# Ledger of designs, part 65: designed miniproteins, single chains, continued (3)

Each design is a single chain, and the fold is of that chain. pLDDT is the mean over its residues in the fold that is shown.

## One batch from the design tools (miniprotein)

Design m10247
Fold by ESMFold2-Fast:
Structure m10247 (fold): chain A 99 residues (1-99)
Amino acid sequence: SVEEEALRLVKEARELVDKAIQAVRDGNYDEAIKLATEAVKKLKRAGELAEQIEDPELRHRIGVELTAIQLLLVGMAEEVSLTDPEKAEALRKAIEDAL
């Protein structure tokens, strides 16, 4: 169902963001950018599918999860900017271009 696909994409996006955060902590910024880019593509698709969901409560819950994951991505870019401003800019651009 559209609902099952949207929820699966949100879960996969969260797992990718958690891996990206770990990659940042390990100093592997190129891997973090790759994982974040994959996560944002899944978030975009989940958002598009959410528009097809007739249940307003489920649409709202998906929207809250999408926003929470986007905030994690912003926080991750800020963390990268403390050590590598150029990689932080590349990460921000990858997030922006995929939205």
Scores: mean pLDDT 87

Design m10248
Fold by ESMFold2-Fast:
Structure m10248 (fold): chain A 66 residues (1-66)
Amino acid sequence: ALDELVAEARATGDPRVESAAFLAAASLRAPRIDEEVFNGAVRTLRELGHDALADRLEAAARERRA
């Protein structure tokens, strides 16, 4: 679930990781996906070395779009 992904991001102790995961999850929960916010947040997570978390958020986005 998106809440579990945000909780895992919070558990890293890095507020940048938590903020990026929260923004990505919030964009997916919006009535229309905010693609700019989502893509920016995923890019930030990858730049910070959290590729696995970014991959899981992108998987959630694909399920939401299906």
Scores: mean pLDDT 79

Design m10249
Fold by ESMFold2-Fast:
Structure m10249 (fold): chain A 82 residues (1-82)
Amino acid sequence: MTILEKIKNLIDELTKASGEQRRQALLRLVNLLQEAIDTLTPEEAKKLFDEVYKLLREKLPEDQATIDALKRYFDDLIDRKA
């Protein structure tokens, strides 16, 4: 299973989860995104994250502010690695 497939599965879990399940799914997503930064080149990470944010915006439109905060945080980390 690719990292993108793992992320898609977690996003699907987030759309169906509430309370503690939602919190755990969000933590797993953040951990996968951190792993992507550590294991991928900055160029590969940027490409992956663009696809991830597109999916998050489509699947979780009510969480736009949280998605924007995550994007700012990880974009900064990728730029510092480059």
Scores: mean pLDDT 79

Design m10250
Fold by ESMFold2-Fast:
Order: structure tokens, then sequence, then C-alpha cells
Structure m10250 (fold): chain A 81 residues (1-81)
């Protein structure tokens, strides 16, 4: 649920975590899928809870999918498990 993920991010994510999410999204937008995945792993590892990590990875997977980066979106969903 995108609305739930966005609500978690707006309430609990630090400015640093939001910047990391933006960097990962920017890498995906450039087609740098390997860099995008690396940044997503770093973001998940820095997260204070599994729920926050899943919310961030879910949002990033939707961004990747919207950019036509279907392979990256699938890898991000796998990482969110």
Amino acid sequence: DLARAQAILSREATPEQRRMLQRAASAAARGDNERGLELARELAESSPSPEMARAMLYVLSLVAESLGQDELAERLRELAR
C-alpha cells in the first residue's frame, strides 16, 4: 500500500534517509541499476525497523517500475522480503 508506505516515511524517516532514497531513485532514473540496488541495500541496513526498511524498498520499487526499470523493481521487492 503506497499510502501506508508514504505515511511511514513522512512520520519516521530522517532527512538523511530521505536523501538516500532520492539518490537511489536518481540512480534508477539514469539506468544505473547496480548503483540503485547498492544504495537501496544501504538504506535498508540504516533503517531503525524492518517496517521502515520495507516501506522504503517498496516506494523505490514503484519508482523503478514507473521508470520502466522492471528488473530493478523485481530485485528491490526480493530485497524487501
Scores: mean pLDDT 76

Design m10251
Fold by ESMFold2-Fast:
Structure m10251 (fold): chain A 55 residues (1-55)
Amino acid sequence: AEPVPATTQPPPAPPADWSQDEIDELNREIARLVQEEGLSAKEAYDRILQRRAAA
């Protein structure tokens, strides 16, 4: 493991309040958006949260 100081932002982390099942589902949705739309993981995560907030 190589220490890479602040150069690349880490991927977004799921909320600590969520159960493992919800975290797994979120990761699956992120992967789908990244694969279908070519979005970054961060953008996909934000889009999912926006949709959930709107629903």
Scores: mean pLDDT 68

Design m10252
Fold by ESMFold2-Fast:
Structure m10252 (fold): chain A 80 residues (1-80)
Amino acid sequence: SAEQANEKSNRVLELLARELEKLSSEPSKEEFLGLIDKVKKEHPELAEALDAIKEEVEKSDEAFEHVMGQIRLEIEKRKL
């Protein structure tokens, strides 16, 4: 359902934001793809949503920057 899809998308952003906050520096695309794989192992129920983000990131550097921007915005919201 649309509600379940929205909940999974929000949960994925939260989990990726938490993983980014644990890093001492901003990740490269390769490091970020590794974080997606790590989150998939810990949360297999989110694998489809995480794979969709991975596919998006792999399209272009602009898509990667856009995804990173969304996650950074989520981190800033959590700090406030």
Scores: mean pLDDT 79

Design m10253
Fold by ESMFold2-Fast:
Structure m10253 (fold): chain A 70 residues (1-70)
Amino acid sequence: SLAKAKEQLDLAIEGIREKMSTELKLSDQEILERLAEMAGLPKDTSLEEIKEHLYKEIEKLNLEASEISK
């Protein structure tokens, strides 16, 4: 379901943030800037805005995949 896809995305983002913090020793600001850049958003984009952007992208992809798969 779309709700589960969004939940999985949230978990994936948190996992990436955790690894960037613990393994790469990046600050919260550096992590957010990297996530924004990877999403094609301005570096001053908040985490909530990055998640909303990605939610819209997965909604679009999920709808398209559903149409293709029947």
Scores: mean pLDDT 76

Design m10254
Fold by ESMFold2-Fast:
Formats: structure tokens, sequence, C-alpha cells
Structure m10254 (fold): chain A 68 residues (1-68)
């Protein structure tokens, strides 16, 4: 359901924000690895389209942390 997709998105976004909170910088390799890992995990539970949307939101959160 849409509610389950939103709950998963919120959980993964919160997890990633905590993981990167104290990092001074994040490399492109580290960002890609995190995004790929979240996509793999989400794709076991939700549709590929929804898993991609969750992974894209995680990518956005990491890019925002970079302030670039």
Amino acid sequence: SAAQVEDLRAIYVRFVRKEIENLKEISDEQRKALVDAIYSLASNVVSPEDARAIAEEVDRVIREKREE
C-alpha cells in the first residue's frame, strides 16, 4: 500500500540521516554504495518503481548533507 511505501521511505531516510550526521564529507563511491544498498533492501518489500523512488530520496538526502 502507499502507506507502507511511505513508512519504509521514512525509516530509510531517518536511518541514512543518522549514519551521515557526524561525517565531515561523503565520497561519490560511499553515496552510490548507500543508495544501491537501500534500493536492494526496499526492492525485497515494495515494487521496483517504489524502491527506486525511496533510493532517489536517500540520494537527495545525502546530496543535501554535502551542501553542494
Scores: mean pLDDT 80

Design m10255
Fold by ESMFold2-Fast:
Structure m10255 (fold): chain A 65 residues (1-65)
Amino acid sequence: LADLVGKPVSEAVAAVADLYGLDAAERAELTARFVAAMGTSLDEPATRAHVVALRALAERLRRER
């Protein structure tokens, strides 16, 4: 997932959601929680910190099932 650094945050969200097997509703929740936590827009370039945060949030969503 280091290859997501510099790509739009929206693309990083999609890739992380796919990696964790999240459905459409879980992906929407991932996006909402990520934007609230990081204060970033979906068209900004993803940083390494953004990718780490997305993975942590996706793992929490999987555990909340």
Scores: mean pLDDT 80

Design m10256
Fold by ESMFold2-Fast:
Structure m10256 (fold): chain A 101 residues (1-101)
Amino acid sequence: SALEAHLERLRASLEELVRDAGLPRERAEELLELVEKALELNEKGVTELSEEEKEELLRLAELMLEALGLKARLYGSAEEQARFEALAPPILEETKEAIEK
């Protein structure tokens, strides 16, 4: 799924940020644990998700966007950062709607 692909990309991006951009290992490990949990929830499919699991998946989507924003700030241009800041809220809202429906 598109979400699974984004979560796998986030996992790879977090390892890059620790190695190349000085993201604290402890913060990266917290984010990686949440990504792994999101992948497990995604494997269950929408019909098997509880309300608690939906809330956790939404929280993980928010942290994914935070990590991608950090990557844009560290590796991206000012234009790429501004673009991310403009696009991230609509992406989060669409993700919310997809999970809740």
Scores: mean pLDDT 64

Design m10257
Fold by ESMFold2-Fast:
Structure m10257 (fold): chain A 73 residues (1-73)
Amino acid sequence: ESPVELARKALEAAKAGDQETAVEYGLKAASTPMTPEEKREAARYLREAADHSTGDYAKILRTLAQALEAVAA
């Protein structure tokens, strides 16, 4: 499964209220080799997943999105 598909699954899990699963998919996506284009797209999904999450789960997802966006620049 592509890192972008994993990041999209993180967003779907976050929207469903399953913040733990969202973080698991987010970490899996961030640990997968990506092109700069995939990093930007994955970062967008993880940022949105963070917006649908709370507390430490939101912080983790936001940190992953920021890391991917920084490397894609």
Scores: mean pLDDT 83

Design m10258
Fold by ESMFold2-Fast:
Structure m10258 (fold): chain A 108 residues (1-108)
Amino acid sequence: NKELEELIERLRELIKKSKNPVLKALGEFVLTLVTGDEKEIEEAYEKLSKEFPSLKDLFDKLYELYKKKDWKSIAELFKELAKQASSELEREIFEIASEIFEILAKES
C-alpha cells in the first residue's frame, strides 16, 4: 500500500526531527507496531515501558489493543491525543499515527 508506506516515511521524518525524547519513544513504538513482527513489538513494549515510565499506561493500552488487532481503537486513541497535543509537531505525529491505523483497520 503506497499511501501507508508514504505515511510511515513521513512519521519517521517527524520523529527524527523531534528533540523531545518522550515523543521520540512514543513515535518509535508506533513505528514498531506498524512495521515490526510480534517479537519486535513485545521487546519494544517491555524496553520502552521501563525507559519511559510516564508513557507506561499509554504503552499498556496500545499493546493491549495491538494484541486484539483493534486498529480502529488505536486510531481513535491517537485522534484524541492529537486534540490534546502541546505542540504542532506532536499534533502532526499523532494525526499521522491515527491515519496509519485507520488504513490498517480498513485492510484487516
Scores: mean pLDDT 87

Design m10259
Fold by ESMFold2-Fast:
Structure m10259 (fold): chain A 89 residues (1-89)
Amino acid sequence: SDEIKKNQELLNLVAKSLRIAGLVFAGRFDDAIRLLEEILGEPVTVESVQEYLKRVKDAINKVFSEKSAKILNELLEEAFRKLIEHLES
């Protein structure tokens, strides 16, 4: 069904975003930026990171339980905050 396909795409987005978060927490900012540029199809900017985070949080809230969504949203907010700070340096 179309809903199953949509959920698959949302899960894929979340999985890729968690990989970016892991790279950021490892201090591997160049690898995180490269992966994010591949996903966006455009250069990474503070604005594109903010819009991407909003989209990922939306995906998390649609496919995960309330408790899991809270944990994942907090993790991604922390990772993407660090990425934005790196881009502003």
Scores: mean pLDDT 88

Design m10260
Fold by ESMFold2-Fast:
Structure m10260 (fold): chain A 73 residues (1-73)
Amino acid sequence: MEEEKRRKEVERKRRLNREVSLKVQEIVERTGGDLEKIAKELRRLAKESKDEERREIYESMARVVEIAAKEKK
Protein backbone atom coordinates (compact mmCIF):
# COMPACT_ATOMS: atom_id res chain seq x y z
CA MET A 1 0.00 0.00 0.00
CA GLU A 2 2.75 2.49 0.90
CA GLU A 3 4.82 1.36 -2.10
CA GLU A 4 1.80 1.83 -4.39
CA LYS A 5 1.21 5.36 -3.10
CA ARG A 6 4.88 6.20 -3.68
CA ARG A 7 4.79 4.69 -7.18
CA LYS A 8 1.71 6.78 -8.06
CA GLU A 9 3.50 9.91 -6.81
CA VAL A 10 6.55 9.15 -8.98
CA GLU A 11 4.31 8.51 -12.02
CA ARG A 12 2.43 11.75 -11.34
CA LYS A 13 5.72 13.67 -11.27
CA ARG A 14 6.77 12.03 -14.54
CA ARG A 15 3.51 13.14 -16.19
CA LEU A 16 3.98 16.64 -14.75
CA ASN A 17 7.53 16.83 -16.15
CA ARG A 18 6.23 15.80 -19.60
CA GLU A 19 3.52 18.49 -19.42
CA VAL A 20 6.13 21.10 -18.44
CA SER A 21 8.47 19.98 -21.26
CA LEU A 22 5.68 20.46 -23.82
CA LYS A 23 4.89 23.93 -22.45
CA VAL A 24 8.57 24.88 -22.64
CA GLN A 25 8.77 23.67 -26.26
CA GLU A 26 5.76 25.85 -27.17
CA ILE A 27 7.40 28.86 -25.50
CA VAL A 28 10.73 28.26 -27.27
CA GLU A 29 8.98 28.07 -30.66
CA ARG A 30 6.87 31.17 -29.93
CA THR A 31 9.87 33.24 -28.76
CA GLY A 32 12.27 31.98 -31.45
CA GLY A 33 14.68 30.82 -28.75
CA ASP A 34 15.06 34.25 -27.12
CA LEU A 35 16.28 33.31 -23.64
CA GLU A 36 15.07 36.56 -21.99
CA LYS A 37 11.57 36.07 -23.42
CA ILE A 38 11.59 32.39 -22.45
CA ALA A 39 12.52 33.35 -18.87
CA LYS A 40 9.70 35.94 -18.75
CA GLU A 41 7.15 33.42 -20.05
CA LEU A 42 8.30 30.83 -17.49
CA ARG A 43 8.00 33.41 -14.69
CA ARG A 44 4.49 34.23 -15.91
CA LEU A 45 3.50 30.54 -15.92
CA ALA A 46 4.87 30.20 -12.38
CA LYS A 47 2.75 33.14 -11.15
CA GLU A 48 -0.36 31.83 -12.94
CA SER A 49 0.13 28.32 -11.54
CA LYS A 50 -2.43 27.53 -8.82
CA ASP A 51 -0.41 24.40 -8.01
CA GLU A 52 2.67 24.99 -5.81
CA GLU A 53 4.56 22.09 -7.42
CA ARG A 54 4.10 23.50 -10.94
CA ARG A 55 5.05 26.97 -9.69
CA GLU A 56 8.34 25.69 -8.23
CA ILE A 57 9.20 23.83 -11.45
CA TYR A 58 8.58 26.88 -13.63
CA GLU A 59 10.46 29.17 -11.21
CA SER A 60 13.42 26.77 -11.19
CA MET A 61 13.48 26.63 -15.00
CA ALA A 62 13.19 30.42 -15.23
CA ARG A 63 16.23 30.85 -12.96
CA VAL A 64 18.32 28.51 -15.13
CA VAL A 65 17.26 30.30 -18.33
CA GLU A 66 17.91 33.72 -16.74
CA ILE A 67 21.46 32.66 -15.85
CA ALA A 68 22.02 31.36 -19.41
CA ALA A 69 20.72 34.65 -20.85
CA LYS A 70 23.10 36.68 -18.66
CA GLU A 71 26.09 34.52 -19.59
CA LYS A 72 25.39 34.97 -23.32
CA LYS A 73 25.21 38.74 -22.80
Scores: mean pLDDT 77

Design m10261
Fold by ESMFold2-Fast:
Structure m10261 (fold): chain A 79 residues (1-79)
Amino acid sequence: SRQREILERVKELLEEIKEMLRERSKLPEGTEVPEELLERYREIAEELERLLEQLEPESREEVEKYARELEKELEEERE
């Protein structure tokens, strides 16, 4: 279904955001974030917003839970 397709795309975008945040954590303290990385983040965020508006409430809840799990995994990698 289109809902499943959108949900899978949203999850892919969230995983890409996680990878970008992981890459930022590898940079020395005080290092400027590259412009290309900032631009890509903006593109992902804009696509994510558009896709989220197309999701039914139940699918949106699943996305929110998935995002929280990815954030937790990223935090655990820093400990």
Scores: mean pLDDT 78

Design m10262
Fold by ESMFold2-Fast:
Structure m10262 (fold): chain A 68 residues (1-68)
Amino acid sequence: SLRDSLLRLLDLMLPIVEKEDPEGASRIREAMELLREGRVFEAMRLLSDLVENDPRVQRGWEEARRQL
């Protein structure tokens, strides 16, 4: 499912981002909780904003996608 795929991606992404950007990592954890609660739209909005506006998070996203 989209939810499960995103959770797997974010799980790979989290340790990468946490090394350079603890605040970005906190926002990723928030998105993961929203996904677990079934609040997919809110999670996607948060992730979109985060990836677009935080270059450390964007790099973590790119790296995690390469590992999938």
Scores: mean pLDDT 85

Design m10263
Fold by ESMFold2-Fast:
Parts: C-alpha cells; structure tokens; sequence
Structure m10263 (fold): chain A 105 residues (1-105)
C-alpha cells in the first residue's frame, strides 16, 4: 500500500531519529564508524523502498549517496554530525513536498 502523508512524515522522523541516535552511540564509542554507516545505509534503503513517487525516490537516493560518500571521507565525528544534519534536512524538504502533494490528491 502507498503510505499516507502522515505515515511518510512518521517514517522520515524514524529515519532522522535513528540516524541521530546512531551518531550518539558512535560519539560514545559504543559502535564503530563502519557499523554506523552500515546501519544508516540499511535504514535509508528501507525508507527509500517505501517511497512510491519515482521523482522523490530518485532525489532521496541522490542525497543518501552523497551523504554516504561524505561520511566515508569524514575526518571527525563532528564532521559526520554536520553531514547528517545537512543531508537529513534535504531529505526532510523532499518528504514535506511529497506529503503536501499526497494531501492535495
């Protein structure tokens, strides 16, 4: 089934919240950088797979791919936080635009 606007926003909140919690575990030394990146990729792919809108899906994929490249090249945990905050904000804008379209349909 196609997600509703409210379901889409809830799913995005789960992705964003999960990423920030994972980053906190990384900062606390409880998981490795490689484990964090793997968990984020898995969560992002699960989120993307539930986006029915082709244009929004491709835009989110592009943001995630850029985030992954930047996270792999990051020199500090602080730089990783900046990458996450920026990328998640870009995904959030795409999700809000899609949610608006779904409410108007």
Amino acid sequence: PVPSADELLTMYGGLAGGALLGWQLLQDGKISREEFIEQFLKAANAFISRISDEEAREKIKAVVEKMLAELKGAKSISEMQEILSRGLAEIGKIVEELARKLKEA
Scores: mean pLDDT 85

Design m10264
Fold by ESMFold2-Fast:
Structure m10264 (fold): chain A 73 residues (1-73)
Amino acid sequence: EEELKKEVEREIKELETMAELLPQLSPADREEVKEQLRKKIEDVREKVALISDPEFREKALKRLEEIEKRIEE
């Protein structure tokens, strides 16, 4: 499923980029963005569950877990 894999990869890259910007935001803006990121991570995780390629799923889920850890530190 090419389209879904491309969407997941794009969205994970976007999440990684947004997480990198968190330290540059004000405390109030950071909390709002963290909430948005958590919701988006769950959305992407649901999409990953639909992918039949186990290697892709494992890599994608691991990347999402790393992003989640970064935003919650």
Scores: mean pLDDT 80

Design m10265
Fold by ESMFold2-Fast:
Structure m10265 (fold): chain A 86 residues (1-86)
Amino acid sequence: SAAERKRLALRYAQLILDLAFARRDPSPDAEERIKRIEEEIERLKREVAEREGLSLEEAEELLWEAFMGMTEELRRASREAEEAAR
């Protein structure tokens, strides 16, 4: 369903953000955390492929498009809110 697809896309976006944050984290636990996030991303790609009846490549494209769309929408919403404020 569309709702489940949206939830998986949101989870993917969250994992990508967590990965970016972990990469900038100088703590000794960062490397282990990065590996764990990468494993979750790979698992999510397979879950989407199975759930949507897509190839792994198609699932990755779908997740990436959803992530980019959400990032753009968030940026637009942020700018509109700033403009509306003043």
Scores: mean pLDDT 76

Design m10266
Fold by ESMFold2-Fast:
Structure m10266 (fold): chain A 68 residues (1-68)
Amino acid sequence: DKEEEEREKRIQEMKELLEKIEDEKKREEELLRFYLKSVRELLLEQGASEEDLRHLEEMEEIHRKHVE
């Protein structure tokens, strides 16, 4: 059935697109981790408190929840 084959092909294309999106999200997560590490180092250099570091961790968690 040609219609069923076309549907399967479309599903396969969707899976490939989802895989690419997941790979891009992983790269964004790595970039964010690098950025947050740099921000932590800057905050520590500026004499940031333990509370400031905790807020940074909360922001990281919020971003992680939004990247689904």
Scores: mean pLDDT 72

Design m10267
Fold by ESMFold2-Fast:
Structure m10267 (fold): chain A 55 residues (1-55)
Amino acid sequence: MNVRVVVNGEVYEKGEVPEVGENEVAIIENGVTTIKNAYDLTVEEAEKVVEILME
């Protein structure tokens, strides 16, 4: 799975990622970057974040 997650400035997979603020999440899939507040994530996006953080 080619997904990267940045939470509060910490990168959970290596790559070029944008700087994120507190409680913000950047999801990078196939070169597309989406930055959202953690409270505004869809169920699918939240599940991907959890999967990556748990490995």
Scores: mean pLDDT 64

Design m10268
Fold by ESMFold2-Fast:
Structure m10268 (fold): chain A 71 residues (1-71)
Amino acid sequence: GAPAAPRLEAAVSEGALAEVSFRVEAPLGADVTVRIEITPLSADEARATVRAFDARTGALLAEHTAVVRVT
């Protein structure tokens, strides 16, 4: 599979963009599925949860949750 995931762009409430960066480590040759969940909290904040899974087994490899400001 490809090496670690790059920077991700996420749309947050009414077309605003938040930039989310994360790093994923996976075994050599593994396919990784990335799931991004964005929950709006207010007009200017959202909660972003990023989870990386082994695509073959479904095992969780990495997880990060952050409250992000919408610019």
Scores: mean pLDDT 62

Design m10269
Fold by ESMFold2-Fast:
Structure m10269 (fold): chain A 85 residues (1-85)
Amino acid sequence: MKEVMEKILEKAKELIEKGELNRVEALVPLVAALKLKKEEMAEELKKVLSEKEVELIEKVAEKEDEKAEQELLDAVRPEAEALLA
């Protein structure tokens, strides 16, 4: 999981630098940035998302609830796979 999250953050950073990161693509990288304590990356990703989306993602990251993490990852799996491709 940590290795996958690090790869997601690398891809997100590349997309941010190119100005190509859209709102949907920021959701999974924000979870990874919060869990890996990458505060600067998390702040950049939060700028693309709505306040409500940020609150929901922060609650998932704070709980360290494996079930909630897995459910979120499963829900966004197609978007996460697209980011890593």
Scores: mean pLDDT 65

Design m10270
Fold by ESMFold2-Fast:
Structure m10270 (fold): chain A 55 residues (1-55)
Amino acid sequence: SLVDEARRLIAPALNAGVPADKVREAVRNYLISKGVPKDEADAAVDAALAELLAE
């Protein structure tokens, strides 16, 4: 799923100390560059960040 793909990209960056805002922007832009619609990319990144930050 897109959420799983976003989570796999986001988790290593957050663990490396990259700010969440920067990770969100970079992963969103990456997904859009692969043909994912902006709304779906935003939703997937937001869901993945919520899961990772809740842990």
Scores: mean pLDDT 82

Design m10271
Fold by ESMFold2-Fast:
Structure m10271 (fold): chain A 69 residues (1-69)
Amino acid sequence: SIGEKKALEFAERLRKGGLPWAADILEDMLKEGVSPAKALKLVADFLEALGYFDWAKEARKVAEELEKL
């Protein structure tokens, strides 16, 4: 789906940004059948808890765009 594609694109951005563990968590959630928007929100919560506020904001923005589709 377009949502899965967008979430995987964000995972690649996380990986290139030096957060491969966050990319792995997002990809694993998608493989386990978590919806792309929910997976992105959960990853945003982890990123925010660890002080990655800008990354969390970007993850939430992608999730919001998917919910508008």
Scores: mean pLDDT 88

Design m10272
Fold by ESMFold2-Fast:
Structure m10272 (fold): chain A 72 residues (1-72)
Amino acid sequence: MYLVFFEVPEEKIEEAKKLVEEHGGKVLGQSREPPYIFVAAFPNLEQAEKFIEELKKLTEGKAKFSTPEPIS
């Protein structure tokens, strides 16, 4: 599995969560206070990378994200 940490504009939160699910991922958590940082887990690297590319398009490049981190 691969973890991605990401931050999106508040108005894009619901759409970003849908993108996680569409790419086979699951949101594991979020910070309670702004800026809202999310952590999502994906089954493989390709799905994590596709999510990041779609997130960039959804937010017009305003999203912040980590490189996918492999977990055993």
Scores: mean pLDDT 81

Design m10273
Fold by ESMFold2-Fast:
Structure m10273 (fold): chain A 88 residues (1-88)
Amino acid sequence: DAAREAALAAHNEALLAAAEPEVERLRKELEKADEEEKKKLREEFAELLERLVRELLARYRELYPERAEEIAELERLAEEALEKGRKA
């Protein structure tokens, strides 16, 4: 169990660290953008978040196949949150 937790944490940290510069860039550009540029940037940000969520949950399923149902529910909740973000 501790080994699976460590593997999951390492994967998630590496994935988020790799994405951090892109997330920061999009946020900074969003603050400077006009309305049309903001719409495009929010779409790019949503696409990035969807990819990250998918990759995080894929690793969860690999390490914790017994939690597949719980992971599917987390994926659904994450997708709903991302859709709301696109509409904001």
Scores: mean pLDDT 78

Design m10274
Fold by ESMFold2-Fast:
Structure m10274 (fold): chain A 91 residues (1-91)
Amino acid sequence: MKEKELKEEIEKLEKQYEAELKQAKAYIEKNKDKVEDFLKELNAVLERSKPRFPEVEEQAKKAGEIGVHKLELLKKAYEEIKKHLEKLLKE
């Protein structure tokens, strides 16, 4: 991949990440009564996925820089959503 093309793909991923994260947070804000359920479901998904993490990380590395960047954005999205949910549950 040419350096310019790689930068354009990364910028597209970052814009998509920001847009999807904003939509997810807006959905949570509209459904504050379900925040505890959302956090419980998120934690359950993360625990079920835990045994697959080494495989996913290996696949991301095989996909090169773009794959690693996608995995980092996905991890960041889960962390941001979890923090937002935890913040809403705190008095």
Scores: mean pLDDT 74

Design m10275
Fold by ESMFold2-Fast:
Structure m10275 (fold): chain A 62 residues (1-62)
Amino acid sequence: KKVKVTGLHSVTNANPTLDEPLRVGDIVEILEIHEDGTITVKLLSTGKTATVPLSAVELEEV
């Protein structure tokens, strides 16, 4: 499912094996929602993945 990042609240890269922090305006594909309240997404512009807390991002379906 493709979603757009519409807001970020002090998001940093939560997983050192994943290379890219999310930025406002990114279009991402949701890969996995984790039980700890984080989400792994794929950045469609770069093909890289990022893991961030769900509470730290605002997402809108596109």
Scores: mean pLDDT 68

Design m10276
Fold by ESMFold2-Fast:
Structure m10276 (fold): chain A 68 residues (1-68)
Amino acid sequence: DAEKLERARRLIAEAESKLEAGDLRGAIRHLQEASEAVSQIKDEAERQRLMAEIRGLLERLAEALNAR
């Protein structure tokens, strides 16, 4: 569980980094990978927290796409 949690957190951080850099394609790819990694987490509370972070990044991504 700890290894899966750390992998999910890393992918979320990479997605955020790509989004901040304006790499929308990279952000989409990392968010897809993060979503799959989060689905493998057995702890419901941790899973819900990380899904909320992914949702926030998806909203920011949608805003960036609409600005183009």
Scores: mean pLDDT 81

Design m10277
Fold by ESMFold2-Fast:
Structure m10277 (fold): chain A 65 residues (1-65)
Amino acid sequence: MKVSKESAADILLVAAQIEGAELVSREGDSLTVRGDPSSPELRSLLAAAESLFKEAGRTLTVLDA
């Protein structure tokens, strides 16, 4: 099924924020977020978002909380 990569990436980023990730900065196609490195759910969401951002030609930088 063809899902918009931008919409999917945004949905995963919102889900990560619900799980405790903090949006640190946004500059065009480059986003930086901070999350608890001990949370496996948050790590999985951020890894999926990072992969989708890369496929869309965008950059997601993940920092430890």
Scores: mean pLDDT 73

Design m10278
Fold by ESMFold2-Fast:
Structure m10278 (fold): chain A 85 residues (1-85)
Amino acid sequence: MDQQIQSLANQQSSRLSSDVQQATNRLLDTILQQGSSTDNILSTVSSYSVDVALAALSVLYSSSLSSGDLSSRQQIGDAARLIRD
């Protein structure tokens, strides 16, 4: 079940606008190379609009729920809250 949700989140990124796909891919690359810290996430999405950044973070948050990675999920959630402010 959880892996199916992660696969669906990854598939949804291919159906999103090019800007959301670009932001999602940039975030995935940053998390894989530098870790999922809130600062790294915010720095990565700072060049995108709020709507694009939040859409990309929602895709990654869904993926982190499926993997059981509480640390990545918390950092993604914290970044999303800071962007909304």
Scores: mean pLDDT 68

Design m10279
Fold by ESMFold2-Fast:
Structure m10279 (fold): chain A 84 residues (1-84)
Amino acid sequence: MKKVKELIEEVLKRMKELEEQAEYYETVEHDLEKAQIAREGLEEMRRLVEGGLRQAIQQKDLSILEKALEEALRVARETEEKLA
């Protein structure tokens, strides 16, 4: 339970940071390429979390959600590296 809670909090934090970065690139820096990279990363994270949650509920297997959250964090790291 604690590990899943920590993963959820980390994923939500990273999603918020990518959302704010995308808005900054779009509205302040006018770097449409970086804005697109951030938006695509955020959308992939959202799809992974939603899919993992649905499957975990249907199968009553919390490990499915845990794997989906870990995968979302991988996407966040790869997206951040592309923005560096």
Scores: mean pLDDT 85

Design m10280
Fold by ESMFold2-Fast:
Structure m10280 (fold): chain A 87 residues (1-87)
Amino acid sequence: SKLDKVLSLLKNKNYKEAFKLSNGLRLETIHECGTLGKAKTQNEIANLLDQNKIDEAINLVQQLKDSGNLCDAKYGAYLIAGYFNYK
């Protein structure tokens, strides 16, 4: 899936390509979920990124995906990829 490809790119530190592909995940989240995910989940990811805990942020998105929370996982992957694109 597109989410799996973005997660693979993030794990390989290919943030620019992850961000380009993640724009599709953002659009899917808006269209399929009617929301950009839960504020609580977005804040948890943002806090990990602010602490430079990138691998922990990626692991959180992986856990969301594995639990079937695809909307939060898709948007979370987009947030992580976007963080490095706007350095």
Scores: mean pLDDT 79

Design m10281
Fold by ESMFold2-Fast:
Structure m10281 (fold): chain A 103 residues (1-103)
Amino acid sequence: SAAQIEQLRAEIERLLRELEEKIKEMVAKNVKDSEIIKLFKETLERIRDLMLELKKLASPEQFRAIRMEVSVRLHDIISLINNEKVREEIQAMFAKMMMEVVG
């Protein structure tokens, strides 16, 4: 239903907002790269599962729009990471998640 789609969208947006806030704080505090990678891995796995549920309920056009929005938001959050090697590892995890969601 439309209500279920909006609930899943709201949960994904909440996870993206929390990830952005935490990454900003972790970067500012010079937290270990391993902790940043772990947070991204855990959050991407949760977003993947929500996106797969959303794919079952949404039209192809709605799903594409939400997928593009999520992709842009994740790209912006990943861009907050100063370490190029860590950013590349997280980009690889993100690419894998998007393949699983699209496939």
Scores: mean pLDDT 89

Design m10282
Fold by ESMFold2-Fast:
Structure m10282 (fold): chain A 72 residues (1-72)
Amino acid sequence: MDKETLLKRIAELQERITKLMRDGKITGEQANEILKLIKQALDAIARGDLSTAEKLVNEAEKLLEQLEAEAE
């Protein structure tokens, strides 16, 4: 996956997290877990390690989907 696509996916994740926090559907602790993965992915992109970045973005997306499914 290219850098532009990864950055777009990260932006979409950040927007989804912000909305879920605003709507009270996830806790700050849950949001921080995903944001930590996003930070690590951005650091990997900055190093040119797109493979590690893709893995971290996939982990963040999966965790967010799980939290969205469990949200009350």
Scores: mean pLDDT 82

